# Designed miniproteins, single chains, continued (4), part 7

Each design is a single chain, and the fold is of that chain. pLDDT is the mean over its residues in the fold that is shown.

## One batch from the design tools (miniprotein)

Design m12211
Fold by ESMFold2-Fast:
Structure m12211 (fold): chain A 65 residues (1-65)
Amino acid sequence: SMEEVQKFLEEAKKELDSAKSISERYQILLEKTREASKTFSLAQTRKLVKELSDYVQELEEQAKK
């Protein structure tokens, strides 16, 4: 459901916020991508991966400022 997708996104973003390095953030992103692909439809997984990838980029840009 969309509620499960939203909850997954929020929990994944919290893990990304807690990461101490860019390498750790990419490991989290890969793990969450695998979990999403096993749990959700292809369309939902693509949306999740895009949103999490965009969030990782936002965190990296914030670190540069």
Scores: mean pLDDT 82

Design m12212
Fold by ESMFold2-Fast:
Structure m12212 (fold): chain A 94 residues (1-94)
Amino acid sequence: MIKVEREVEELDTSFEEAKEKGKKLAKEYEEKEGAVATFKVASTPGGAEILLDEMEKEAKELVEKNPGTKAVVVTVGESPGKKNVIYISKVESL
């Protein structure tokens, strides 16, 4: 059985700070939970969501081929003059 959980965070921070937070989240999942982490950056929030959808599909295939594996996809979208966005998708097989 494959479990997928998505989270979205809007950040009232600079794009560089949002990107660094996304990197730290991906690394923490890799180090603390043994997850296979993917981190991507897009120039728009919509672009980050598209990357999340594409990488989540690949994460599902990875988890199906390797039962017991955890995968996480973190994408960050830049929104100049507005809040930047971090998308997280957690994929696991039991």
Scores: mean pLDDT 84

Design m12213
Fold by ESMFold2-Fast:
Structure m12213 (fold): chain A 106 residues (1-106)
Amino acid sequence: MKVEEFQKEIDKLKTMSEEEQINKIRELMRELGLPDETIEKIVKAIKEGNLKEAYKILSEVFKKMGLDELAEQAEALAKNADTLSKKEGLIHIYRLLLEAKRILEE
C-alpha cells in the first residue's frame, strides 16, 4: 500500500460516525483472518470504552501473527489508553490493522 493510500484510509475513518468506524474495523479484522469470537471481544471492549482491553487483545493477536513491532505498539497504546479519547483510540486501532494488512500483502 502506498503512503498516500494509507493516509486517505485514515482520513476517511475520521469522517465516519463511531458506529461506521467500528464496522470498518470489524471488516478489516475479518479480512485479516481474525476469528469471529476475537473480533466480537475487541468490538465489545471498544463499545464499553475499554480501549486498554482492545489494545491488549490486538497485541496478543499481532504477536501470534509474527507482527512483533505492531504487537509492541498495541501494548504501548494499552498502557496509555486512559490518555486517549474514544475517537483517537479507534483511529489507532484502525491504523494498526491497516499496517498489518499492508505487511501481510507484501
Scores: mean pLDDT 84

Design m12214
Fold by ESMFold2-Fast:
Structure m12214 (fold): chain A 75 residues (1-75)
Amino acid sequence: SAMTEEYKKKLEELYEKLQKLVEENAPISEINEVMSEMTRVYLEAVKKGEVTEDMLELYKKAQELYVERLRQARA
């Protein structure tokens, strides 16, 4: 559906932004904002029943990247 494609595109754009911020060692506050936005978009897609396998995998990868960045900041 058009809504599924919209959510997928938003998640892909947010994931790319998250990757760039992590690669550039951006401030944790900026990384938190992108991860929060990605979570909001993902949960909205879940609520609407518009989640695909690809979206779930993107969200998982984002969470893994985010957790690793937090761990690195505390080491």
Scores: mean pLDDT 85

Design m12215
Fold by ESMFold2-Fast:
Parts: C-alpha cells; structure tokens; sequence
Structure m12215 (fold): chain A 81 residues (1-81)
C-alpha cells in the first residue's frame, strides 16, 4: 500500500502541473480536489494490511489514472479553443 501512496503522490504532482496551466478552470480544480481525496484515502489504507484494503487501494489508483487522463484531455480542449 505504501507503493500505492507513492504512485498517487506522483499522479497528483502531474495533475497539479496541468492545473497550473489553467488555474481558474473549475473542472481541473475539481479533478485536483478528487485526486487529493484519493491520496488521503490511500494514506488511511496504508495502516490496514488486509486484502480488502489492498483491493480498495488498487481501485483508487486506477481511478486516479482516469482523473489524470481526463485532466489532460480537458486541458487539450481548452488549448484548442
């Protein structure tokens, strides 16, 4: 689970870099907020060594990858406008 926390910190840093390119965009700010919430949840799961915690952590990281892709697509749409 600590490796998932480390992965999420890297994903969050990438999302933060995208939001810096359009800091007033509400959708990017919402994506950033959700990515931060995922990091907080993964940190709570890091104290739990159960199989259920591991499966939940995997799902959260997959969700975060989806958020990064959504942020990249949305920023590309803004730049194309």
Amino acid sequence: IQSFVDTQQKLLARIEALVEQAPDDERLRRILAESRAILDELRKLAADDSREALLRAIGLVLRSIGLLLDAERHLAEIKAS
Scores: mean pLDDT 82

Design m12216
Fold by ESMFold2-Fast:
Structure m12216 (fold): chain A 93 residues (1-93)
Amino acid sequence: ALSREEIILLAEATVLMSGMYLFLNIIKNSKSPNKDSAYSQVSQLQQQMQQVYQQLVQKINQGDLDGARQLLDQMRQLYAQVNAIVQEVQKQD
């Protein structure tokens, strides 16, 4: 059975993953001349986030909570990068 800490880490990681779909939709519906380039960049970052998420789940299954927290921090960094791209695209509307 998962501990409360493991459930919280998985929940936070899942929220970050869900936010990526919103960002892709914002870019897709943008009028920015750079939207296609931004969409490609965000799609690559989303693929990286999915890989980090899978590693985080593996660390939780191994009981390595410190490793899982480090991977969650990496997901937060990827999310911040995507948010910066989205903000730049929105400024061009």
Scores: mean pLDDT 86

Design m12217
Fold by ESMFold2-Fast:
Structure m12217 (fold): chain A 72 residues (1-72)
Amino acid sequence: SAEEEARRVIEELERLAEEAERRGDFGTAKQARKMAEALRKVLESGDEELLRLAVMRARQELRRMRERLEKA
């Protein structure tokens, strides 16, 4: 479900933020935490279509942030 995908993406964003912070990349950590908080708000809204779009966008940004950390 979109809710299960959202919860998984939120967990991945939180783990990425912790990893970024440990590596001293406070910018990426802040970005990841902002995305996780935004997704939680959409999830709480109960709008399934909005949640699907938000999850898709969050996954794209998560992938970009992860690539950035792996190359640093």
Scores: mean pLDDT 85

Design m12218
Fold by ESMFold2-Fast:
Structure m12218 (fold): chain A 55 residues (1-55)
Amino acid sequence: SMAEERRQRLIELLEKNRKDFEKYLEEHPDAPPEFQERVKKAIEGLKKTIEKLKA
């Protein structure tokens, strides 16, 4: 259905954003701790949203 197609596209977009943030953390281990924590929170938020969309 169109709803399922839109859900899958949104999940794919969120997964891409999650991977981009995770890659940033891997490439910048020396980034300021406060900034690293903000990125980690963004990753956790994306994971929770993805889980809700998959449920």
Scores: mean pLDDT 86

Design m12219
Fold by ESMFold2-Fast:
Structure m12219 (fold): chain A 54 residues (1-54)
Amino acid sequence: SEEIERIEREIEALQRTRDLLLSRQPVDPDITSDLISELDERIRALQRRREELL
């Protein structure tokens, strides 16, 4: 499904961003932590949506 493929690409992009944030020395630990939490929530929401379409 084109929609599933799009969701999978979005998940991969968010995971890459998360990995980059985790691999680098944070410039602001509190902001970095909040960004990672937001990314984790977005990834989980997209994973749930993908499962609903399968």
Scores: mean pLDDT 81

Design m12220
Fold by ESMFold2-Fast:
Formats: structure tokens, C-alpha cells, sequence
Structure m12220 (fold): chain A 60 residues (1-60)
């Protein structure tokens, strides 16, 4: 079970921009809470995968 690479090209420009804004907000929240940047990066990767799955379900 090799995880499939996160292919953001499946997202529209609007969906990518929304994901970017959510990622930035998450990092800002983590910095304000004194959390480590690496935790924010992991959550951003999770958000990207969730958005990709939503797009795939919509197309299926």
C-alpha cells in the first residue's frame, strides 16, 4: 500500500485558493497557541487529502 501522491491539479483554482487560505489560518492558529510548525504541516497535508477526496467523490 503505497500512498498515492497528493495531486492538487485535480482541484480547481478556486478550490486550491480555499485550501491555501485554510492552511494559512491553521498555521496562524498553531503559532498563536505556541504549537510546533511541524504539527501544522501534518494537518495541512490532511486537509489537502480531504479536499482531494471530496473532489473525487463529486466526480464519481
Amino acid sequence: SVPEPIDLSELTPEERERLRKRAQQLLDDYQAAGKEFSEGVQDIQRLAREELERVRKRKA
Scores: mean pLDDT 71

Design m12221
Fold by ESMFold2-Fast:
Structure m12221 (fold): chain A 69 residues (1-69)
Amino acid sequence: EKEKELLEKAEELKKKAKPPYASGTGGVHGLIEEGRYEEAVRVAERAIAEAKGEDTRLAEGLLLEAKAK
């Protein structure tokens, strides 16, 4: 239910994302692949909060994907 909605929104955000990505976004992807979802959420939130004009949509998509697990 809510998990499916988060995954759909995550996919849309990832498709719209354009480089340069927010710093740390690549690390979030690696953490999700390792099943470290709680840490992925923390790193993604930091990347979004510390972004200085970079595209945060990829980090936001990965954040939602991690939260859906």
Scores: mean pLDDT 77

Design m12222
Fold by ESMFold2-Fast:
Structure m12222 (fold): chain A 84 residues (1-84)
Amino acid sequence: SLSQAVSKMIGSLLGALATALEAGREDLVKKVNEAIKAFSEGKYDEAIKLFEEAAQLAREHGVDETARLFEDAIKKAKEVKELE
């Protein structure tokens, strides 16, 4: 359901935010906040792009756990977009 997809996406995003904060990656935290804002405004393509950029940035800097959580959030965000 849409509610379950949104809840799982939020869970993945909170995990990504927590691991980015632990790693001291303010740039990743900023991208998460920008993506959440875009998502809340119904701009799903912009939000997905921002999550993809955050995942790439996390991978480039060896924060693999954060990257995996963004990748999970991307999958769930795409599911939400398809259900709406």
Scores: mean pLDDT 79

Design m12223
Fold by ESMFold2-Fast:
Structure m12223 (fold): chain A 65 residues (1-65)
Amino acid sequence: DAVREAVERLAARAEAAGYTVVDVRYGPTSGVLTVRDPAGATTTYTFREEGGRAVLVDVRRRGAP
């Protein structure tokens, strides 16, 4: 599952960089990962399956000044 692999890979890298994985949600052809950085800002990454591959379609950050 390309989307699951992409989400899990990003989550592992985020945790290695000191981020906290807050939420993970999967749809039939999509995945959403929410992480919190050490300063408390939250970033949500939305992946969609396209041609058997995972594509990052949206990135939203909250809590930045």
Scores: mean pLDDT 82

Design m12224
Fold by ESMFold2-Fast:
Structure m12224 (fold): chain A 60 residues (1-60)
Amino acid sequence: MDREAVNRAVIEAAKRFLDGAPAAEVQRWLDERLRRESGAEARVTYDAATGDITVEIRPR
């Protein structure tokens, strides 16, 4: 399967954002990463008020 790989990508994206990377860059990085994973896609939502990144993943 690919759930672990997807979860790791999401965690890495969240870590980058918390380390000070702009949300737009983190969203782009995550989307590109998951696109390369073949068959996984993510809808990334950034909440500026809370600083949270919410990721909804569709495993095909």
Scores: mean pLDDT 67

Design m12225
Fold by ESMFold2-Fast:
Structure m12225 (fold): chain A 63 residues (1-63)
Amino acid sequence: GPLPDVSTIPEDVRKEIEERLKKLGLPVTDENIALEYEVLQAFDLINEAIDKIVKEREERRKK
């Protein structure tokens, strides 16, 4: 789909993305901010899946 409009990104999240782009040496542009926001949303889904797997593994170790 189209990249998200950077104006719809919460200000605190946008600031975190800007700092991450600076650390990576990438230009702080609307395109890069939108792309990084999509990546962060994908990582949130992956982290939720990982947390579920970790909890299932911890329960198996107690049996």
Scores: mean pLDDT 74

Design m12226
Fold by ESMFold2-Fast:
Structure m12226 (fold): chain A 104 residues (1-104)
Amino acid sequence: LIEEAVKLAQETGDLYIQHGNLLPDDVEGGVWQIRGAVIKTSSVTGAKTADLETEAKEVDKQIAMLERKLAEYQRQGAPQSQIDTLQQIIDKEKELRDVLKKLL
């Protein structure tokens, strides 16, 4: 479960790095939050901690922000590639959230 959370956080971070030029500026905080989650999760072995609860809450906030931006892009008629990219990031963060909640 911790190894799954680390992997999902890394994969999500890679998507942000790969597609950062297509994402709005307000998701920069998400990149640092995902990086923070990777660092914290990689330093935790076996036990449920207050840090994992904090990371789960931060991921929930980031998902809400990204879903708002997805709705905005859809309303503005943004290219399908940008919509698909944002949806992929949202899906990965939801997977991370679910794994983090299982660790609590």
Scores: mean pLDDT 68

Design m12227
Fold by ESMFold2-Fast:
Structure m12227 (fold): chain A 75 residues (1-75)
Amino acid sequence: MQSLRQQIEKERQRMLENEKAQMVVEVASTAAKAFGEAFKKYESTSLQEAMRKGGEAGAEASAKKERELKEKLES
């Protein structure tokens, strides 16, 4: 019983770490892409607007991934 519970916990930790790593990559990629496109569109100006666009895209991607991760862990 104890050994089986420890194996299940290790499996859950491994899966959680994998999901978190994937979430970070997707959030960072989404934010970087939005930032780059905004910055390119405004040429050499509006760095703050580019950062804002990147931040908004990252926040949305993060919220989506958090919901997906929570749903997987709760099921």
Scores: mean pLDDT 70

Design m12228
Fold by ESMFold2-Fast:
Structure m12228 (fold): chain A 83 residues (1-83)
Amino acid sequence: SPEDQRLLAVMDAKLTTYLSGVYFESKIGKVEEAKKLLEEFEKESENILKIAKKHLSPSQVKELEEKIKQYLEEMKKLVEEAE
């Protein structure tokens, strides 16, 4: 439904704020702050995914899971390259 598409988009937007934060902190050399944001992302993504499984279709949940995996890989790479 249009409401489900909006919910998915809002969930994705919340997750991308962590990616932006990790990118910024990593680029200015604040590696410990970037690591803290990565840990917060892992906890928040688990909570968002639990909510998504209750409210979204299986295909939308899969899309969100794939995005979470890609964001996590990108953030880990940013932290590793900043070290």
Scores: mean pLDDT 87

Design m12229
Fold by ESMFold2-Fast:
Structure m12229 (fold): chain A 54 residues (1-54)
Amino acid sequence: MSQIEQLKQQIKDLSEQLKKAVAEGDFDTADKLFQQIQQLNQQLQELEAQLQEE
């Protein structure tokens, strides 16, 4: 799997964990997961932009 595909998979996995944490009222875990998702999304956007120079 490429780095981009790996990042997308990690974001999806963390997003599901975030939804579960929020549903269970575990806001400490939810906040941590949300921050990680934001960082990974930023990295994904930067990598995709670098590969799409058209």
Scores: mean pLDDT 80

Design m12230
Fold by ESMFold2-Fast:
Structure m12230 (fold): chain A 73 residues (1-73)
Amino acid sequence: MEEELERKIKEQAEAIVFAARGIYEAAISFLEELEEKLKVDVSEEKAELEEALERLDEEGVPEAIERLKKALE
């Protein structure tokens, strides 16, 4: 029973992280459009989102899984 729960938690965490990646990618694209149309410098904000996206891909999944396990305990 616990092994099935752990697998489901992992699958849900991966799905949540995948959705979060899509949101970050959309936010970066939106910032690029603002830079082009409004001539504002958003390089710092864009870099912060890109860094968050990279951390989410490499470290976000294990951390999200641990948080979900604790919440369900």
Scores: mean pLDDT 68

Design m12231
Fold by ESMFold2-Fast:
Structure m12231 (fold): chain A 80 residues (1-80)
Amino acid sequence: GMKELEELFREFERLVAQARAALAAGDVAAARALYARALEIYKKMLELAKKLEEDIPRVVGMILRAIGLLIELERELAKV
C-alpha cells in the first residue's frame, strides 16, 4: 500500500542522488546504470500508484516529484 510506495520513492531518490554524484565525478557509465535502475523503480511506483485509492494527493505528489527528477537527470545525461 502507501508504505510500499513511500519505500520505493525513498529508494528512487537514493538512486537519483547516486547517479548525480557519479555524473559529477565523471563516471558517466555508472550514472547511466543508476538512471536505468531509477527508471525501473519509477515504473514500479507508477504501477503501485494506479492501485491505490487512498490519499490521492500524496500519491500524485510523489509521482510528479519522481518524474521531475527523472526528466532533470535525463537532461544532464544527454549533455555528456
Scores: mean pLDDT 87

Design m12232
Fold by ESMFold2-Fast:
Structure m12232 (fold): chain A 62 residues (1-62)
Amino acid sequence: KAEKAYEAAIEVGEKYGDEELVKKVKELRKKKASVDELSKALEELKISTEMADEIARKLAEL
């Protein structure tokens, strides 16, 4: 479940050209961070509502 959350966040970050988001998510994935740590990182990066909705939609498909 955590791995698929990282994949969804990376795909959305790449789609919207948010290089900081992609870099941060890849770093967390390498550290095998929890979904809670990923969620906190997304809040700290203040991603757009559109990106947040897209990530949530991809996770709901799983």
Scores: mean pLDDT 75

Design m12233
Fold by ESMFold2-Fast:
Structure m12233 (fold): chain A 89 residues (1-89)
Amino acid sequence: SAHEELERLVARLDETIARLDALIAQTTDPQIVADLQLERDVLEAVRREIREMLEAGRVPSPFELTIYKLQLMGGEATVLAAQRALEAA
């Protein structure tokens, strides 16, 4: 269902935000910290919007759902890139 899909997106957003927070805490490069914080803020805004939809019982449009998935994928890619950069240093 759309409700279950939104709940799965929130769970993935929760995990991705937690990973970004852990990377921010471990990183000493101020430019990387700034980039990670910007991505974290984007994902927090997406999570807030999805939680509002769940509370209201609103069904997202296919377009809205696609945009949320793209934003989440961007966050997941940012985590992977930062982890790889830190492992290479």
Scores: mean pLDDT 88

Design m12234
Fold by ESMFold2-Fast:
Structure m12234 (fold): chain A 61 residues (1-61)
Amino acid sequence: MPSIEEQKEKLKEAFEKLSKDPNISKEQAIALVQADARLYAKENNIPEEELKEILEFIKKE
């Protein structure tokens, strides 16, 4: 199971790859990565504070 730190790194990498895809807009990439982060939090019972930090991390990218 990946740690919160590993999840942030994977989400950042996924966001960067998606944002470079000519068929996906930056807004779409952010939405997809946020959906993935929320699903991960739901499945791993991640506290709201940790989820918020992950989502803020993605938006700052």
Scores: mean pLDDT 71

Design m12235
Fold by ESMFold2-Fast:
Structure m12235 (fold): chain A 88 residues (1-88)
Amino acid sequence: AMEEKIEKYKKEAKELGLSEKGINDIVTLVRFGEFETAEKVLKYMKEGKYKEAARLILESLYPVPLAIARLGNTEEELIEKIAKELKK
């Protein structure tokens, strides 16, 4: 069931030390059926690759802010902001 999947991903995200914002982003990916992306984000978080995790979150959940940042050459600043928020 979807609720069982959500609880599994929430538990894993908490165990990896994700912030409440990071946990909410993982849950949102799961609710949208983006299981492969959720798994990759958790893997990057486990490996300490926070910027790679942030880039996947931005591409999947925040494509409009990401596009604006790319046009304005502020993509790295946005990635660093989200990376910091994921493990707050």
Scores: mean pLDDT 87

Design m12236
Fold by ESMFold2-Fast:
Structure m12236 (fold): chain A 60 residues (1-60)
Amino acid sequence: SEIDELIEEIKKLIEKLPKPVALAGEKELQRLLSMKPQMSDEEFKEKLKRMKESIEKLLE
């Protein structure tokens, strides 16, 4: 699914970050995953896209 693809892309981007930032990114992703049942697929997808954009900005 598009959600699974976004999660995989985010994980790959996190691997490129310095260790302390990567750890923070992993924690945030885990938090989003735990909140999935409390939100719509569209809202969850938007949160994942925003997280991806934030990480890409850090990597420049």
Scores: mean pLDDT 82

Design m12237
Fold by ESMFold2-Fast:
Structure m12237 (fold): chain A 96 residues (1-96)
Amino acid sequence: SEERRRRLEELEKRLREEQIKAGVGVAKYAAKKDKKFEPLYEKAKEAAKKAKEGDTEKSLEEIKKIMKKSIDFLVGDAVKELKEAVDNVVKKNLEK
């Protein structure tokens, strides 16, 4: 039915919009952690704008790449902080 087709198209559009928002949000969070990621956040905002202007597929792929780089950084940063915390606990427990 025409109604089911319109519903599916609307859901697909909403999914793309949420993916774009998520990618921009993650890039923003990475930039807050480290200023070297500010250019990546700017690229995410530009890609989000281009997606609204009709270059949706290319812009979405760019946002996915930015999101991956931002997540990889945030995970690496969290792992480093955890390792440093564990090392500090071990060192403290070995102090006689």
Scores: mean pLDDT 79

Design m12238
Fold by ESMFold2-Fast:
Structure m12238 (fold): chain A 95 residues (1-95)
Amino acid sequence: SEGLEQMKKFLLELLEKVKNNPSYLEELLEEARRALEEAGVDEETKERLLELLRLALEHLLKAAEAIKEKDLETALKHAEEALEHIRRGAEIYEA
């Protein structure tokens, strides 16, 4: 229950940041791009990882919107989709 409340707070904070700054998502992706460049990741792998990160972030925002609407089923579905994109990204990075 405590972990669920903490996750809910993070999702709602993410949503608030995006609503207050429409460029926030692109700023996060630009920071991730720079981190991947510094890590020496090749261009093709970098583009694929950034696409998966974008999809994960979009699903996290949809989960946050569903939490605000008190639609737990939709929130869990989008959170699971975000986690799957993160897992796929980790597998690509470790290959």
Scores: mean pLDDT 84

Design m12239
Fold by ESMFold2-Fast:
Structure m12239 (fold): chain A 82 residues (1-82)
Amino acid sequence: EELLRETARLLRRAAENAKKGFSDVAVLIGAVALTVAKTAGLPQEDVDFLDEAMKRAVDAIEQGNYEEAAKAFEEAARRLES
């Protein structure tokens, strides 16, 4: 539970940074969260969801859509909390 909560916190921090336009920081924090989730041995379906959310966030950032990137990180955090 502690690792899941910490991973969710990282994803929320990534979302906050994305909203502020700190896209590089948001991507780095998101990548760290994904690595922590994989290392913690989350079910493959949860890891796959996080991988997809990360791809969606990066694509949104590349298009300048920081709100969509933030939503992707927030959805990933909610997944881990559910």
Scores: mean pLDDT 82

Design m12240
Fold by ESMFold2-Fast:
Structure m12240 (fold): chain A 63 residues (1-63)
Amino acid sequence: EEKERALAMSIAELGRLQAEDNRARVEGKFDEADRLSEAIREPVSRLLRELGPPAQAAHDAGL
């Protein structure tokens, strides 16, 4: 239950960062977008490690 809540919060935070990255790209702030993409990398790696190999395969396939 607590683990499920932590996972949901991590997904929500990733969604927020992804939305900010998309906005920065639309505004032509590519340096900011690149920084946001780097900030997303650790949370994504943590989430993929938590979800296991099927999630990693889906991510590697561009999903």
Scores: mean pLDDT 70

Design m12241
Fold by ESMFold2-Fast:
Parts: sequence; C-alpha cells; structure tokens
Structure m12241 (fold): chain A 60 residues (1-60)
Amino acid sequence: SAVDRALAYLDGHRPAAFEFPSQELIDRVKGDPDAARVLEAAWRRGSEALAREALEIYRA
C-alpha cells in the first residue's frame, strides 16, 4: 500500500532533467526491499528530487 502510493506519485511526476540517486538515498533503502523498489522506479525516471519525495510518501 505505502509502496504503491509512492510509485503512483512517481508516475504522476516526470523530471525535466536526468540525475542519478545520491549515495545517501542508496544507503537509506539498504535493508528495505519496498523502499528499494521506490528508489529503482525513481532512478528509471532520472530524478533524485522525485525519489526523495516518493520515499517520504512511503514512510508517511
């Protein structure tokens, strides 16, 4: 449910420019496969800012 909401957020937001996820975000998802799925979906969309927002939705 939480991961699905985060993925839906990413689906509704398209980045203007590509950027890689920071090491900080990678470290935040270690040991949490659902958070890793959110980060992977954001990575495919090329936006660290969207990844941070999606992870906040997941953790809310």
Scores: mean pLDDT 66

Design m12242
Fold by ESMFold2-Fast:
Structure m12242 (fold): chain A 81 residues (1-81)
Amino acid sequence: MSDEELLEEVRRELERIREEVRRLYEETGDAQLAMERAAERIQELGRRFAPLIRTEEQERAFLRLVTEMQTELTRYLFPER
């Protein structure tokens, strides 16, 4: 698998997690619960992709994508803080 293919697969999985977390927040109004669900799903994603990460460059790219999504979710869940 190329680096580009790996990162595109990670992006698709992160988008699914983002949609799940947004739905949970819309249903419950609980930003903390939604963020905890995001953390759980990200941990599961990390376990699935860890065997596919071969280099420090791939690891940094993966962590960057995760951090970007976490930042977006934090702004969505806590917009005025």
Scores: mean pLDDT 80

Design m12243
Fold by ESMFold2-Fast:
Structure m12243 (fold): chain A 75 residues (1-75)
Amino acid sequence: SIEEEVEAFKKEAETMSLEELKETLKYLKGLRDRIRAQLAQPEKLSPEQLARLEEGLELLDKVIKILEELIKEKE
């Protein structure tokens, strides 16, 4: 489930250095931008692709928020 994936990610992220957290955040923000670009042209996507990308965006938004909070705590 998304909740299990978020919890697993949070536990892993808590073991990361500040540098690793910042690099991971940059990477995931890049992935989010790519998903948003695809969702901006929904007519080019099947209903199944649209649903998958929307779920992926929701997951990315949650993990990015966790990373941003952890970075703020370590700075």
Scores: mean pLDDT 85

Design m12244
Fold by ESMFold2-Fast:
Structure m12244 (fold): chain A 100 residues (1-100)
Amino acid sequence: EIGAEVQALAAATKLTATEAEKNELVEELAEKYREAALELLEKLGLEDEEERRRIEEELEEVLAKGKPKAAANLTAADILAMIEGLPKLLERDKAEIEAA
């Protein structure tokens, strides 16, 4: 599951009535998804910094295009698989907030 703060933020924006706050929270939601993915990566920090840097680049690509590159045959690939789901959840939550 995505970090609890990300879900809480999405729920909070749904409860907020003002359009200005919804706009800002939609942007913050994207940032929180990025942060949640990066924190997950940091928790597993048993790999070399070079491998971590590569995964961070993949994360940036995923968030920008919603489609990840092919993962390596490394344990870090599991993190990429989890991050791969973030764009879908972000788009779903964003649409739900804007539809409120």
Scores: mean pLDDT 51

Design m12245
Fold by ESMFold2-Fast:
Formats: C-alpha cells, structure tokens, sequence
Structure m12245 (fold): chain A 67 residues (1-67)
C-alpha cells in the first residue's frame, strides 16, 4: 500500500463513529502527514492499541468501505 493510500485510510478511519476527539485528531494528523507508508502503519498500530473493541470494529468497517 502506498503512503497516499495509507493517508486516505487514516482519513476514512477518522470518520468512524464512537471515537474520542483526541483519537479523531490523531487520525487526521496522520492523514495530513508526509510520513512514509511504514511510519503511518506504525502510528496506526499504536493508535489501535488505545481503541476499545467496539471502536476498533467501527474503524475497521470504515477502512473496509474505502478498500
């Protein structure tokens, strides 16, 4: 997956319901970053560790709708 596709994925995830404002802002920051695909992946994984099972399911559904 390219860095551009990873940024689009982060933006789609930010639109998921049930996220806190802080979690949404972190996803939008990743989406607007100039980071490499690998670095974006690491930051998304770190954020995922802070999500509840319900939030993770919502984020995964939003990502699947983009893909």
Amino acid sequence: MSAEQMRALAEAMAKAPGLSEEQRQRLLEIAKSELSAEEIGKRLNELGLTLSDEQLRAVSAAAAALL
Scores: mean pLDDT 78

Design m12246
Fold by ESMFold2-Fast:
Structure m12246 (fold): chain A 63 residues (1-63)
Amino acid sequence: MKYEITKPVKPTKDLKGQILELLQLAGRPLSEKEIADRLGIPVSTVRKLLDELEKEGLVKRVE
């Protein structure tokens, strides 16, 4: 499963902000593994942050 940004956001130094910036710069859906590999953080951390961002309406799941 892949994730994409729902709307443009300003980059922040927070990990959530880094994920949003990465998705915005990529311009395409990215998987949890792709995000983890590009940011150098564990997939478990990415999954947690993506779940929070999806709940906030900042990212959405795509297949």
Scores: mean pLDDT 77

Design m12247
Fold by ESMFold2-Fast:
Structure m12247 (fold): chain A 72 residues (1-72)
Amino acid sequence: SAEEVRAAVRHALLTMVRSSPSGSVEVDVAALARDLGVSPATVTRAIEELAAEGLVEVERAGDRVRLTLAAE
């Protein structure tokens, strides 16, 4: 289902940011979507959901998005 695919994308993003020594990762939405076999809209929705849940902070710069693990 779309919800299961989005949950998998959220898990992948959260794993990426948690695995970063700085707790921050820069994501190319189009490239990540291609690598995961999903639409760019699915990646964007997953990022929005993580931010809404307070798990990451999001900074947008053109086609790139910086995700930072939230302190709480």
Scores: mean pLDDT 82

